Designed miniproteins, single chains, continued (2). Designs and how they scored, part 90

Each design is a single chain, and the fold is of that chain. pLDDT is the mean over its residues in the fold that is shown.

## One batch from the design tools (miniprotein)

Design m7141
Fold by ESMFold2-Fast:
Structure m7141 (fold): chain A 98 residues (1-98)
Amino acid sequence: MPSVEEQLADLEARIKELEERIKEIEKKANSTSDPQVLKQLIRELSILMFEGLALIVEAELLARRHPEYAARAQALRDRAQEGIKRIQKLVSQIEAKL
């Protein structure tokens, strides 16, 4: 089995990928007025929202199972939660353009 340190590193890498994908979609949304492209971006954000929720659950389980790593796992959970809030805001901004 991977170590807790390896599990935290994998989780952090996946959260970083989520954050980068959100930023890329935000850039695309700000550079287009095409309703078909904007609707496609909303679909992509919906998928990322479910991925972000899964990351929160994984971080919470790591914190619960390994109290010595709880602070680090909770910080990753908070980053994933901030990503979800950013997705929700971005969906609302895109819908306002439609």
Scores: mean pLDDT 89

Design m7142
Fold by ESMFold2-Fast:
Structure m7142 (fold): chain A 85 residues (1-85)
Amino acid sequence: SLALELQKRAILALMGSAVQSIVRNDEKSFEESLNRLLELGERSPPELKRVVETIAEKLKQAKEKKASEDEMRKLYEEGKKLLDA
């Protein structure tokens, strides 16, 4: 449905914002993007919520590990594929 497609696009956009914040070492923007991503997940169907929770945990781990820009791009692409499944 269009509504589900729009929710997936919103999740992908917030994920992209979180990835950019990690690359820029902007902790405040990262926390804001992560919180909005999790809130959107809570408002999503259960299957999509679990995908969002998985993405959020991977983003937190990547931030803690100071993941490279290339690793962050791969994480973004993996998240996009999970949403398109």
Scores: mean pLDDT 83

Design m7143
Fold by ESMFold2-Fast:
Structure m7143 (fold): chain A 97 residues (1-97)
Amino acid sequence: SEMEKKAREMIKLIDEVIAKIKEGKLTPKEAEEFLEKIDKLLKELSKLSKTMEEKLEIMVIGSEVFIAVRAFFKGNNELAIKLLESARKTLEDMLRR
């Protein structure tokens, strides 16, 4: 489904950013580009969602990613990774329904 395709695309982007944070290689520009790509995908996922549960899960994912990027800019890489891993898990759980 289009929902699964967009969710998998988001998981891939999150995995790439987590790897770069762990390696100390994520630049501020890359973090901004990541956030822009995630925002676009979240809007597309919201339009594809048919249930209130799906819409709420998409909102939670967006909040976790936003707070994670903010944590990264403040130098809190541990919190950034934790929140990105949480968002990734929510996306994986959506794909299993």
Scores: mean pLDDT 88

Design m7144
Fold by ESMFold2-Fast:
Structure m7144 (fold): chain A 61 residues (1-61)
Amino acid sequence: MDEQLQKQYQASLDAKKLAEELLKQGASPEEAKKKAKDYLVNSGFDEDDAEFEAQQAVKES
C-alpha cells in the first residue's frame, strides 16, 4: 500500500469536511475554497492538484 497516496486521500476527506464546516459557519464559497486549498498544499498536494480538490470539496458541500 502506498503510504503517501493514503495520506493524500485522507487530506482530501479532511479538506471536504473543512469546507463544509466553513460554509455552515457562514463563510463564502471563495473563502472555503481558499482554506481548503491552503490545507491541501500544507498536506503535500501540488498547487494545481490542491486547487482542483478544493473546488471539488466546495461543490460537494
Scores: mean pLDDT 79

Design m7145
Fold by ESMFold2-Fast:
Structure m7145 (fold): chain A 72 residues (1-72)
Amino acid sequence: MEELARKLAENTEKIETEGAEALSEEEKKEIQEIQEMIARAAELVERGEPEAERAVEELREISELAQELLKE
């Protein structure tokens, strides 16, 4: 679970790095919000909180949304 959260966080960082130069300010804000959500979810997973399972699912959805935003 922890490994999955880190992998998703790295994926988001890669998306931001490669797409950031082509993004508008509004899109950059959206990606930053997604990054914050991923970071919070990863911390919950690391602590073994009851919400860890939900956090993993949210990370997957958020990661996919971030990738779609960069493609559009």
Scores: mean pLDDT 61

Design m7146
Fold by ESMFold2-Fast:
Structure m7146 (fold): chain A 88 residues (1-88)
Amino acid sequence: SKLTEEILEEIEKKFEETLKEIGLALATLPQEEAIKKTQELLKEMKEFYEKLLKKAEEEKLSKEDLEKIKKEIKKKLEELLRLLGIPP
């Protein structure tokens, strides 16, 4: 559905934005501040994804589409943790 496509696009966009902001923080901030900023950005991304999933559920998307969204969210979170050297 169009809504499923839009949600998947928002997931990808938020992932790319988060990577860019983390990269900038790591390049420009002192180590302690960069770690804190990275933790804040991870929390914001998780909260954003929770809101997107809730929207998908409220709009009564099919079970198949909901599972696709859940898998994509999980994949992006695991990719970010891997890139940061944090075990899943």
Scores: mean pLDDT 85

Design m7147
Fold by ESMFold2-Fast:
Structure m7147 (fold): chain A 97 residues (1-97)
Amino acid sequence: MEKEREEKLKEIEERIDELSKRIQDLAKKLSALQDKGASKADYEKLIAEIDELIARVDELIREMEEAGAPKSLLLQAEQQKAMLYMLKSEADRMLKK
């Protein structure tokens, strides 16, 4: 039981790292769209990708709570979710212009 929990927490840490890389990719994508004067459809696609990633972070947080993950890992996931909402807000702002 305890060893299985440690293995599950390690899997969670790996998923947090993967999510961080995807968030960085979305941030770069947003910057590229802003620089190029992208279409409304491009921003709508980016928002859809952000929403999908938010759903994945929510699923991860739920699994972390069920596994009894340390508060530090939960805070990291919550910070990732906050960054995604920030990116979504910026993309929505560009979409309305």
Scores: mean pLDDT 83

Design m7148
Fold by ESMFold2-Fast:
Structure m7148 (fold): chain A 72 residues (1-72)
Amino acid sequence: PSDEQLAQLRRRLEEISERAKQAIAAGDQKAFQEAVQEAQELAREFGRLMGVEARAEVDKDTGEVTILLAPP
């Protein structure tokens, strides 16, 4: 992937993390689940660009998003 594509993915991860954090603070379980779904779709897109399987994990207490890469 290009540096520009990686920068865009990083920005989207930060935006999803902020939405998850706000949902947690508000006790909005639906908004939190939507953020989790967005993170999973972003991880799949990243995995396809890298040629690996990827998934996302969203921390239920902090809203932090982590991308996990599956072994080849």
Scores: mean pLDDT 80

Design m7149
Fold by ESMFold2-Fast:
Structure m7149 (fold): chain A 71 residues (1-71)
Amino acid sequence: ELTPVERTLENLTGVRVEDGKIPRAAAARVFGEDSPVVRAADADGRVAVSVAARELARALGMSLEELRSLF
């Protein structure tokens, strides 16, 4: 029951998406430690998939709809 975007993030990070979030360290490996995605980490050190997905789409020059079509 992963969305196509969640599967893409799991493939890129090598970690599982849990409760719609990924660990900050996993986001840092994909987007870089100084990225807006890593800075959006919550108090538990986790990043919402919705935040990571928007930045991934932006980095690839794609819309979220186009990114979803890749999976």
Scores: mean pLDDT 73

Design m7150
Fold by ESMFold2-Fast:
Structure m7150 (fold): chain A 74 residues (1-74)
Amino acid sequence: SANEEIARIAKEAIEAIRKSSAEEARKVMDEATKQMEELVQDEDSAAVAKVGIAELKKEYEELERKERERRERE
């Protein structure tokens, strides 16, 4: 189903983000977000995509924050 495919894309993207640099993670996030949005067929799949995209953004923001802290070297 679209819901299962959207959830799979989100899960794989989160794992990829965790293993990537912030720049690569942004590309993964953007690509996964587009793929999830393309799979939205109804309100149920839209809700699954919204949750997945929110989790994806949270993982990306955490990675970006850690990389920014590393770059600033207080």
Scores: mean pLDDT 79

Design m7151
Fold by ESMFold2-Fast:
Structure m7151 (fold): chain A 74 residues (1-74)
Amino acid sequence: SNADQALLQVNGLIRQAVAQLRANPDTDIDAVLAALEAQIRQIGAQLGVSQDQLDTMLAQARHVFAQVARQLAA
């Protein structure tokens, strides 16, 4: 389904972004998250996912980034 395809692409992007932050902990986390959110919105629009699915994917990215930010601040 389009939603499954979007989730696979989004999960891949989240993993790449997290790897980037872990490789360079002084990276601007907010800038990386903003770029990731823009990419998620583009994927959602391209694949025609529902607003609920898009909101879920954005919430997942934000949640993961909040956890990584907490770990890097410790």
Scores: mean pLDDT 86

Design m7152
Fold by ESMFold2-Fast:
Structure m7152 (fold): chain A 81 residues (1-81)
Amino acid sequence: LLVELYKALKAGDYEKAEKLAQEIVDSLPEEYREAVEEAFKKALEIAKKGDPEKGLQAMAKTLLDTLGFDGAVKVLGIAQK
């Protein structure tokens, strides 16, 4: 899922990126869903401005700041599978 999300963002396929982001959110424990959904919304806004790499960096930073290291690692582990 995470790799497909990255490919969609790079291709400018924001409809597919939004669907993949929602699939990742739906795969998470309820306690993480709101924080991850907000991080994805912010990343999509930055990517739409023409910088998908900066969007992904902002997402990673938001997850670390909101969930801490342990929470961010857990979320990324779920998103990779």
Scores: mean pLDDT 74

Design m7153
Fold by ESMFold2-Fast:
Structure m7153 (fold): chain A 55 residues (1-55)
Amino acid sequence: EDEANLVIAESIARRYAEGKGEEAAKLHGVSLETVKRIADAVAAGNRDEAVALTR
């Protein structure tokens, strides 16, 4: 479960870095603010926070 959520978090972070934050938000059913928080957590290496934000 956590591994699947981590993969989702990393996918969201990558799309945000590519300027596709709105697409990531719509695809995963989260807000753009949540996308940014997930991307920030992934960039900081805070995997636990990134996983929690994708639940």
Scores: mean pLDDT 79

Design m7154
Fold by ESMFold2-Fast:
Formats: C-alpha cells, structure tokens, sequence
Structure m7154 (fold): chain A 87 residues (1-87)
C-alpha cells in the first residue's frame, strides 16, 4: 500500500535527521534523496514517484530559504501525506 511506503520513508528520514544532528543541510538532503530513490524503485508506482518528487522539491525549497532541517522535513511529510491521501 502506498500509505505504508510513505510512512516507511518518513520514518527513515526522521531517523536519519535524529542520528545525524551535525550533518550539513546539503549532505542531509543528498542522503534523503538517496533513500527516496531506493523506495521509489521498490514501490515502482508512477503516482507514488510523482508524490515523492513533489514532497522532496518542497523540502529543498524550504532548505534553500534558510529554514531548519526539522521544519523542512515537516513540510515534506505534510506534502507527501496529502498527496498519498489522494491516491
């Protein structure tokens, strides 16, 4: 189920952030993107891939605007959950 895949992705991201508090925003976004690519390949659903891409784009924009990693992750989570509810 796409909702379960989204929840697994969110948990992996939250764990990564919690375990790596001193990591740069750029490196953290790179690692989150790598996790997203891996999950997207496993799920192999075009609507899920699009939702994931949209959520990551929102997170990247918030990071570029100088928001904290925690705030950018909350935006990503909100966007992804909203898009998955429509699937």
Amino acid sequence: MLKKAAEEFIRAVEKLVKENPNLSKEKLFQLISDIAIEIAKKVNDERFKRALGTALTAMKIHLLLGESVEDAVRVMKRVLERLIERL
Scores: mean pLDDT 85

Design m7155
Fold by ESMFold2-Fast:
Structure m7155 (fold): chain A 78 residues (1-78)
Amino acid sequence: ATAISSISEVKKAPAIIQNATLTLGEELVKNFTAGNALVLDAGAKLTVTPEAAKILKEKGVEVYTLSGGTVTGLPADI
């Protein structure tokens, strides 16, 4: 995931997660495309399963952190 200072730095269609603790599995990411980005905003804590992480990487979905949002389980290049 890439740390950003503003949502305006995202060039893809952002899906913003804020003030939530969530687990992202395979079924939720199957329909994502290279045109999508995930943004973890303030208070967001996301855990990505190994299967979901593989799909996000293969599809070129970008993941960003903003204002202290966190994510675990991602490959080093996403």
Scores: mean pLDDT 78

Design m7156
Fold by ESMFold2-Fast:
Structure m7156 (fold): chain A 82 residues (1-82)
Amino acid sequence: QTAALVQQAVAQLRQQLAAYDAGRKAELVELARKHWEKLEEIAAEEIATEGFSPAEQAVRRAVLAEFRRLIERWAAALEREA
């Protein structure tokens, strides 16, 4: 009976730790998305103001879009981790 109670207590502690880790991962993902959004704004303004040709602007915007996709994939992968 004592062994069963100990196993139950350990299972509860593992569940609490998993919930805590999930919360911290969510906070990290939100922070990363906010930081990326700000960096993307700054980069977009620079692309518009630096006197690049339309072709050069298109290439730079495509690079920004690819970085956004990489951040989104990273965030999704982190959110899926147990």
Scores: mean pLDDT 72

Design m7157
Fold by ESMFold2-Fast:
Structure m7157 (fold): chain A 59 residues (1-59)
Amino acid sequence: GRDALAEQEKQRVLEQLRKAEGINNLDDALAKVEELVAGNELVEPRRVGDNIVLVPKPL
């Protein structure tokens, strides 16, 4: 279902983020995640403390 697709999208974005270079802080990482999920209808990036989390978009 939708939740399974959202989880697959999260894993794909995280895999691409791991391969990204030049990320020196959380703002750079957040910008990269936003770039990777541009136009994505399933997930959105959020900052939670010192981490970036992908959460399902509201219906």
Scores: mean pLDDT 68

Design m7158
Fold by ESMFold2-Fast:
Structure m7158 (fold): chain A 88 residues (1-88)
Amino acid sequence: DVEERARELIERAREEAERMLEEARRRMEEKAREALELLKKLSSGDPSVAAAEALRKVGEGVDEYLRAKREARELLEKAEREARELIE
């Protein structure tokens, strides 16, 4: 009973963590695509400005992914702690 609940808690947290990371990965890919489009405009504008904006876009995507990775880790740690409390 208690052990089954502990397993369900961890499994649900893992599923949620995976969904968070997949969403963040998708957002990072969108930012990378935006950055690539900015770089394609280098031939018609100031290359320094386009490069700086592209780098900023990539940085935003990476930051969002790292934040999601941290939140996912915290979610799993909390679930593991709660599961341990249930079976102890």
Scores: mean pLDDT 81

Design m7159
Fold by ESMFold2-Fast:
Structure m7159 (fold): chain A 78 residues (1-78)
Amino acid sequence: MDLNSLEFQTEVAESLLRMQIAITKLAYRRTGSPEDKETLKELQKLLEELRADPSKREEIMKRALELMRKYNKKRSEA
């Protein structure tokens, strides 16, 4: 209910991860790339970790940002 509640922050984080999963899944369907498949698996793993322990939200989101930064860098260099 409160915008600063742990539950609300966790729902926002889950929604962001689910959006990135959907985007990466769409990319993988179009390309068949091993990099897209690997990134999709790692994002799904992070979502499962977030659902198992919401208290790790900040760590999980930091890892997701690093993963996406690395993924986007590879795509810009190819």
Scores: mean pLDDT 78

Design m7160
Fold by ESMFold2-Fast:
Structure m7160 (fold): chain A 66 residues (1-66)
Amino acid sequence: SSIFRVTVAPGKIDEVAAQLKALPQVEEVEKISETELLVKTRGNPEEVEAQILAIPGVAAVELLES
């Protein structure tokens, strides 16, 4: 399992959270601020990071744990 901190554009947190929850590799999504999500994932962290970065409204992704 891996844990990412995902920073989103202002006003995009609910849209990004919904798209993250639709990804098969995403296990949990937790809102930690109006612009930040904690995302627990499975599988290859490099591949999952690329998928998260492809979501419109994602500004940054940081791998916290793998």
Scores: mean pLDDT 86

Design m7161
Fold by ESMFold2-Fast:
Structure m7161 (fold): chain A 60 residues (1-60)
Amino acid sequence: FSAWEREAVREYLILTGLLDPDASAAEQEAVVDAFLDEIKRLNDQATIEGIYLLVPQSQE
């Protein structure tokens, strides 16, 4: 994830009340990183589970 994506996620988390804007910069960054990791983990798991149903068998 790029710096722009982290910044956008941080703003989103503050807007939705999931991140305290008064938290330290290090804590804010940790929360953003954890959130992105969770999204990626859930997406990877959903992709692995769902894609197995869509992945075609090799021809022959």
Scores: mean pLDDT 68

Design m7162
Fold by ESMFold2-Fast:
Structure m7162 (fold): chain A 73 residues (1-73)
Amino acid sequence: SLLERGIEAEKAGKYEEAERLYQEAIAANQDTPEMPAVLFNLARVYHKQGQMEKAREYLAQGQALAAALRAAA
């Protein structure tokens, strides 16, 4: 999956590749249980690249989605 490929790229220190793969996952599958994890991982990648505003934005999106999924359970 794109999430798994993104994680492997991140482990290899290939943050630009990980960013691309996580963005593709968002574009392809926004309505999946894995989406909070994709958003949190993308936030971490932006943080590692020094892109603090983007990191905060995606962290907030992931937190909001995780909270919405919890409320639906």
Scores: mean pLDDT 83

Design m7163
Fold by ESMFold2-Fast:
Structure m7163 (fold): chain A 90 residues (1-90)
Amino acid sequence: SKVKELLEKLKELLEELLRKIPASRTEAQQMVRSAILAVENAIKTGAYEEGATTLLNIADLLQRLTADDSEVQALLDKVKELLEEALKAL
């Protein structure tokens, strides 16, 4: 499934994002970990639309929490691009 392939790419991108967020930013780190779990659950259950919507909300909150980090902002823009592509593939 194209949607499953996009969600697997999204998981890889979220894991990269987790590595780039400083460990001192505990709230942002926890939100990314929650996003990874949401992607894994969406892939496992096939609840792609609900999963993508939850992830979009998490991405919006993360952008607000990390507004001072341009590298993290660029990765979050890519996360949103993949989410929009996944929603179009539904």
Scores: mean pLDDT 84

Design m7164
Fold by ESMFold2-Fast:
Structure m7164 (fold): chain A 90 residues (1-90)
Amino acid sequence: AERRQALVEVARAAGELLKAENDPTASQDEILEKARRLREAVERLLEVTDNPSDIDTVISLLEFLKRKSKNPEVQKILDETIELVKEKRA
């Protein structure tokens, strides 16, 4: 199902961002690419789900990632992604 594939892709993208931020050999460009890929995965999910539980889960995940990040550029991408998800609820 498209919804399940999109949810798995969001989870993978989130995991890759966490790995990159905790990798001392990762460049800033690599970390920002992972953050942008997470945003793209979330945008794809929003095209295939209107389920409030999915939306709330994604918001919680993005807020968790933002809290864990010490990178202001990553935090900005995550904030913009959270706003996109919130607009879906409006």
Scores: mean pLDDT 85

Design m7165
Fold by ESMFold2-Fast:
Structure m7165 (fold): chain A 109 residues (1-109)
Amino acid sequence: AAEAEALAEKKKKYKDRQKELLEQGAKASRELATSGPEAQKLLKEVRQAMEEVKRWWQHDPHSLEFGLIVVFQSYMDRARRLLGDPRKREVGRYMEQAATTAYSDWLKS
């Protein structure tokens, strides 16, 4: 049945994306650990934002998942804007690494 195959393909794409994010998160975490105190401060900020979402939506798994994705995307968008500015490029890179690390840590849970 075409619907069953479409659902299986969507589930495979979802799992493949999660695996890629976990691998990217492991790399980002290693790079961020060597990047100094400014990078660690950004990681703490992103983790605190995600913990706030978890606190608000702990009894609604769907809203929790969407809320965490929104936080991740928001920080990634901010990082992309910062990466476009030569004066803020390093902060943008740290923010991208921090967001990826924090989101991948949740995926491991």
Scores: mean pLDDT 78

Design m7166
Fold by ESMFold2-Fast:
Structure m7166 (fold): chain A 104 residues (1-104)
Amino acid sequence: SLSDLPVHLQVVVIQLRLVGALVEVELAVRTDGPDAVLDAAIAYFRATMDDAVALADQQGRPDAAAQIRALGDQAVAAARARDVDGLQQQVRQISAVLNQVLEE
């Protein structure tokens, strides 16, 4: 389980998964891929966001968890709109919030 890892490694794994989801959306958009490919990338992104929210909650950061949920919803909307730039912006904001979870 991801939760068995040190917190800093959990953040790194989540950030790498967010970048992977972004790449999958960008490839689907650039190749005019079918909605089924985009839906699969969005499902993977949503699962990653659930892990990110759980991590923030476990670290006693309900404020960060709420921000991640809101940014995740915006990221899903951008992905469904095939808006790669919007998705990149939301992923950067989510990554910044996750880095704040590591601050003492």
Scores: mean pLDDT 84

Design m7167
Fold by ESMFold2-Fast:
Structure m7167 (fold): chain A 70 residues (1-70)
Amino acid sequence: SSDEAVEIYQKALDYGIELVKQGVPVEEAAKEAVKILQDNLESLGLEPLSEEDKEYLIKKFSEEIKKRLE
């Protein structure tokens, strides 16, 4: 089931958005969001992200954060 992964992803994205609202630059917020995503995936016994996956997700989170802030 992808439901747990989707929930973890959404929580990480929300954390990144909150950081930007507190004045953190979007790229730094995206990096912190990916760290939280990785930690939560590992905590639930889901497959950990590769370094390549993390770099891709940093870019994706940066784009999603910008989109949600208009």
Scores: mean pLDDT 80

Design m7168
Fold by ESMFold2-Fast:
Structure m7168 (fold): chain A 72 residues (1-72)
Amino acid sequence: SALNEVLSTYSVEELAELLQKEFGLPEKVARGTAEYLLSLVRAGEEVTLAHIEAALGDPELARRVYEYLSSL
């Protein structure tokens, strides 16, 4: 998917920094989310909005993150 292609270009540190800068996420939340999403990519799983919702616990924030990352 387009999202998996985008995510595959980021390290955990780079994706965590992006999430902190763009969405104001605390460092621990951003890092945990980055680690989770990139673990799915490494396992060959398609990252979906539902995965981002599971990571963040906030459906509205997850939708914004999904739309942003999918636009890169």
Scores: mean pLDDT 88

Design m7169
Fold by ESMFold2-Fast:
Structure m7169 (fold): chain A 75 residues (1-75)
Amino acid sequence: ATPLTPEQEARNLEIVRLVNETLQKLDEAKSFEEKKKIVDETVERLGTELGLDPATLEQVRKALNGIIEEEEKKK
């Protein structure tokens, strides 16, 4: 089993909270440009505030961009 330290558990909860907040903001966003700003802000916050590694940040950015691009295609 992968051991979770209290520090890792707290960081994991913060990541989940930030991602959930971001998904809600994307749902509330009225334009593609607004959604793009939300994605960029989230990736920046994950790197600067939570110290996620570049590989994880790239995966999150791709996932969120995929969501907003799918919505753009439905225009």
Scores: mean pLDDT 76

Design m7170
Fold by ESMFold2-Fast:
Structure m7170 (fold): chain A 116 residues (1-116)
Amino acid sequence: SLKDEILEIFKKMIDEYRMTDEEIDRVVALIRQLSLEEFEEVAKEIVNLFKQKIDEDLAAGRLTPERIVNYLRTLVRLQDAVDAADLPPEKKAVVDRLITELSQYLIDAYRRLEAA
């Protein structure tokens, strides 16, 4: 399904700390094809998976400043691609919330690393 395809791209990004330009373009195309309801559901699942991975990597000593920067760079590239794609405002709002929530979680994780 389209929902499974977008989830697999984000799972790969979570494991690899990056997206390719082809993967970013495919994510934008999938967001266009998903209903608003389906995309909101997927966005919540992405946030939950991402938070779980960050917490696990932080606890295991695998989270590094370099990995955090790679995630943040990928989120900036995704935001730029979405902005360029002229998505419907309701779908853009879901992307903006997703990127803001993930970015804030990464910044909070960085602060926890500095405190340890």
Scores: mean pLDDT 89

Design m7171
Fold by ESMFold2-Fast:
Structure m7171 (fold): chain A 67 residues (1-67)
Amino acid sequence: RKARENESPEVQALLDMMEDMGLDYDSPIEMPPAPPDVKVPKTAREWLEATAELMGVDPEEVRKALA
C-alpha cells in the first residue's frame, strides 16, 4: 500500500473504498436505472469523480490522486 497521507481525508476515503472493493478504476460499475437526462457514472473513475462533487470535494483532487 502506497502512502497517501498528503491527500485530503475525503479523497483517501474514496480511494480506500475502491481498494477494499477490489475494483480497477476503469472497471464498469452496475448502477440502478436513471432518467435519460441524468448522467450516471459508467466506470469506477467516473463514480469517484461524481461522489467527490457530491461530498463537496474538488474533482481535480480525485483526478490528481488517480494519475
Scores: mean pLDDT 64

Design m7172
Fold by ESMFold2-Fast:
Structure m7172 (fold): chain A 62 residues (1-62)
Amino acid sequence: MLIVEEYEVEADSEEELAEAAREKARELGVTSLSPVETGPTLATILGVKDGEVVAVKVRRKP
């Protein structure tokens, strides 16, 4: 089953948004992390936790 976790963060750049996504994935215990897919307002990282695929999505606050 695909598990989706969504968060909002403050970030001034796509690089900061990507960093936030990696940090959230690590905090959740997600391993085998994909490259981060980043846009101006959203970063997504995929990984595995307990055999399940997890998508961590981080949105930039306005």
Scores: mean pLDDT 80

Design m7173
Fold by ESMFold2-Fast:
Structure m7173 (fold): chain A 90 residues (1-90)
Amino acid sequence: KESLIQQVQKKRQEVLEQVKDNEVARKAIDQLTEKSIEAINSTSNSQAIADVTISSLDEIRRLAEQNDDESIKSVTKLTIKKIDEIAAKS
């Protein structure tokens, strides 16, 4: 689990540096990272949670480059729901 948490935190750091001027993206990245780490620590399906989080962080970065704040909020909400669903299946 430690290795998966490190992968998520490394991805968070990389993406935050790229979207530093977009407050909506920064908030979304922090929310997803926090939710993901909590879920990784509480479930046996930790790899799937890490994978979906990393993918969503990349999508948020892409949307931030386009200044698409509404899509960032949508992706964040859908990803949190997906993390909860994966955790429930553990």
Scores: mean pLDDT 82

Design m7174
Fold by ESMFold2-Fast:
Structure m7174 (fold): chain A 87 residues (1-87)
Amino acid sequence: SELKEKEKKLLEAAKKGDLATVIGLLNDDVNLAKVQDEEGNTPLMHIASLPESEERKEFLKLIKNMVDEEVWKLKNKEGLTAEDLEK
C-alpha cells in the first residue's frame, strides 16, 4: 500500500535527523511511529541509525513515555529492532 502524506513526512524527517519534526508529528498521532518503509524500518529505527548525539539521547528519553513499547520490538527486513540499532 502507498504511504500516506504524514507517514512519508515522518519517515523523511527521521532519515534526515529532523527530530523536532518527528516529535511534532508523533504528538499529533503517536500511531505514526508504527509505520514501516519498504525495508521494514520504522522512524525510530532511522533515528537509532543516526550518529550518537545529545539530541538523539534526549529524543530517546522523551519517546519512552509517548510510544507503545511494541514499536521498539518491531523488526526490519534484516531482523533488527530499533534497540538493536542503538549504541
Scores: mean pLDDT 79

Design m7175
Fold by ESMFold2-Fast:
Structure m7175 (fold): chain A 98 residues (1-98)
Amino acid sequence: MEKLKEEIKKKGEELLEEAKKKSEEIIKKAEEEGERAGREAGERARERTRHLPPGLAESIGLMAGIAAFTEKLVEGRKESKKLLEEAKKKIEELEKKA
């Protein structure tokens, strides 16, 4: 019984470590995608507002960029949390079978 509990604990720790690494990768990817989306949205907004005063076009571009970046970052963080929850559920199932 004790040996089985030790093996389950070790497997649980390995699963949590893997989930944590994948979670970090998801967040990093979301930040990179957010930066690209922000740049693209900013450029597109500036192009659409080229006939407006430069200061106003720049402000619109900045707002569009921030919105696009925030959307991608929120999506990535949600995915990261879901993955960690799934890992915890798998650990609980392993403990239940012991």
Scores: mean pLDDT 80

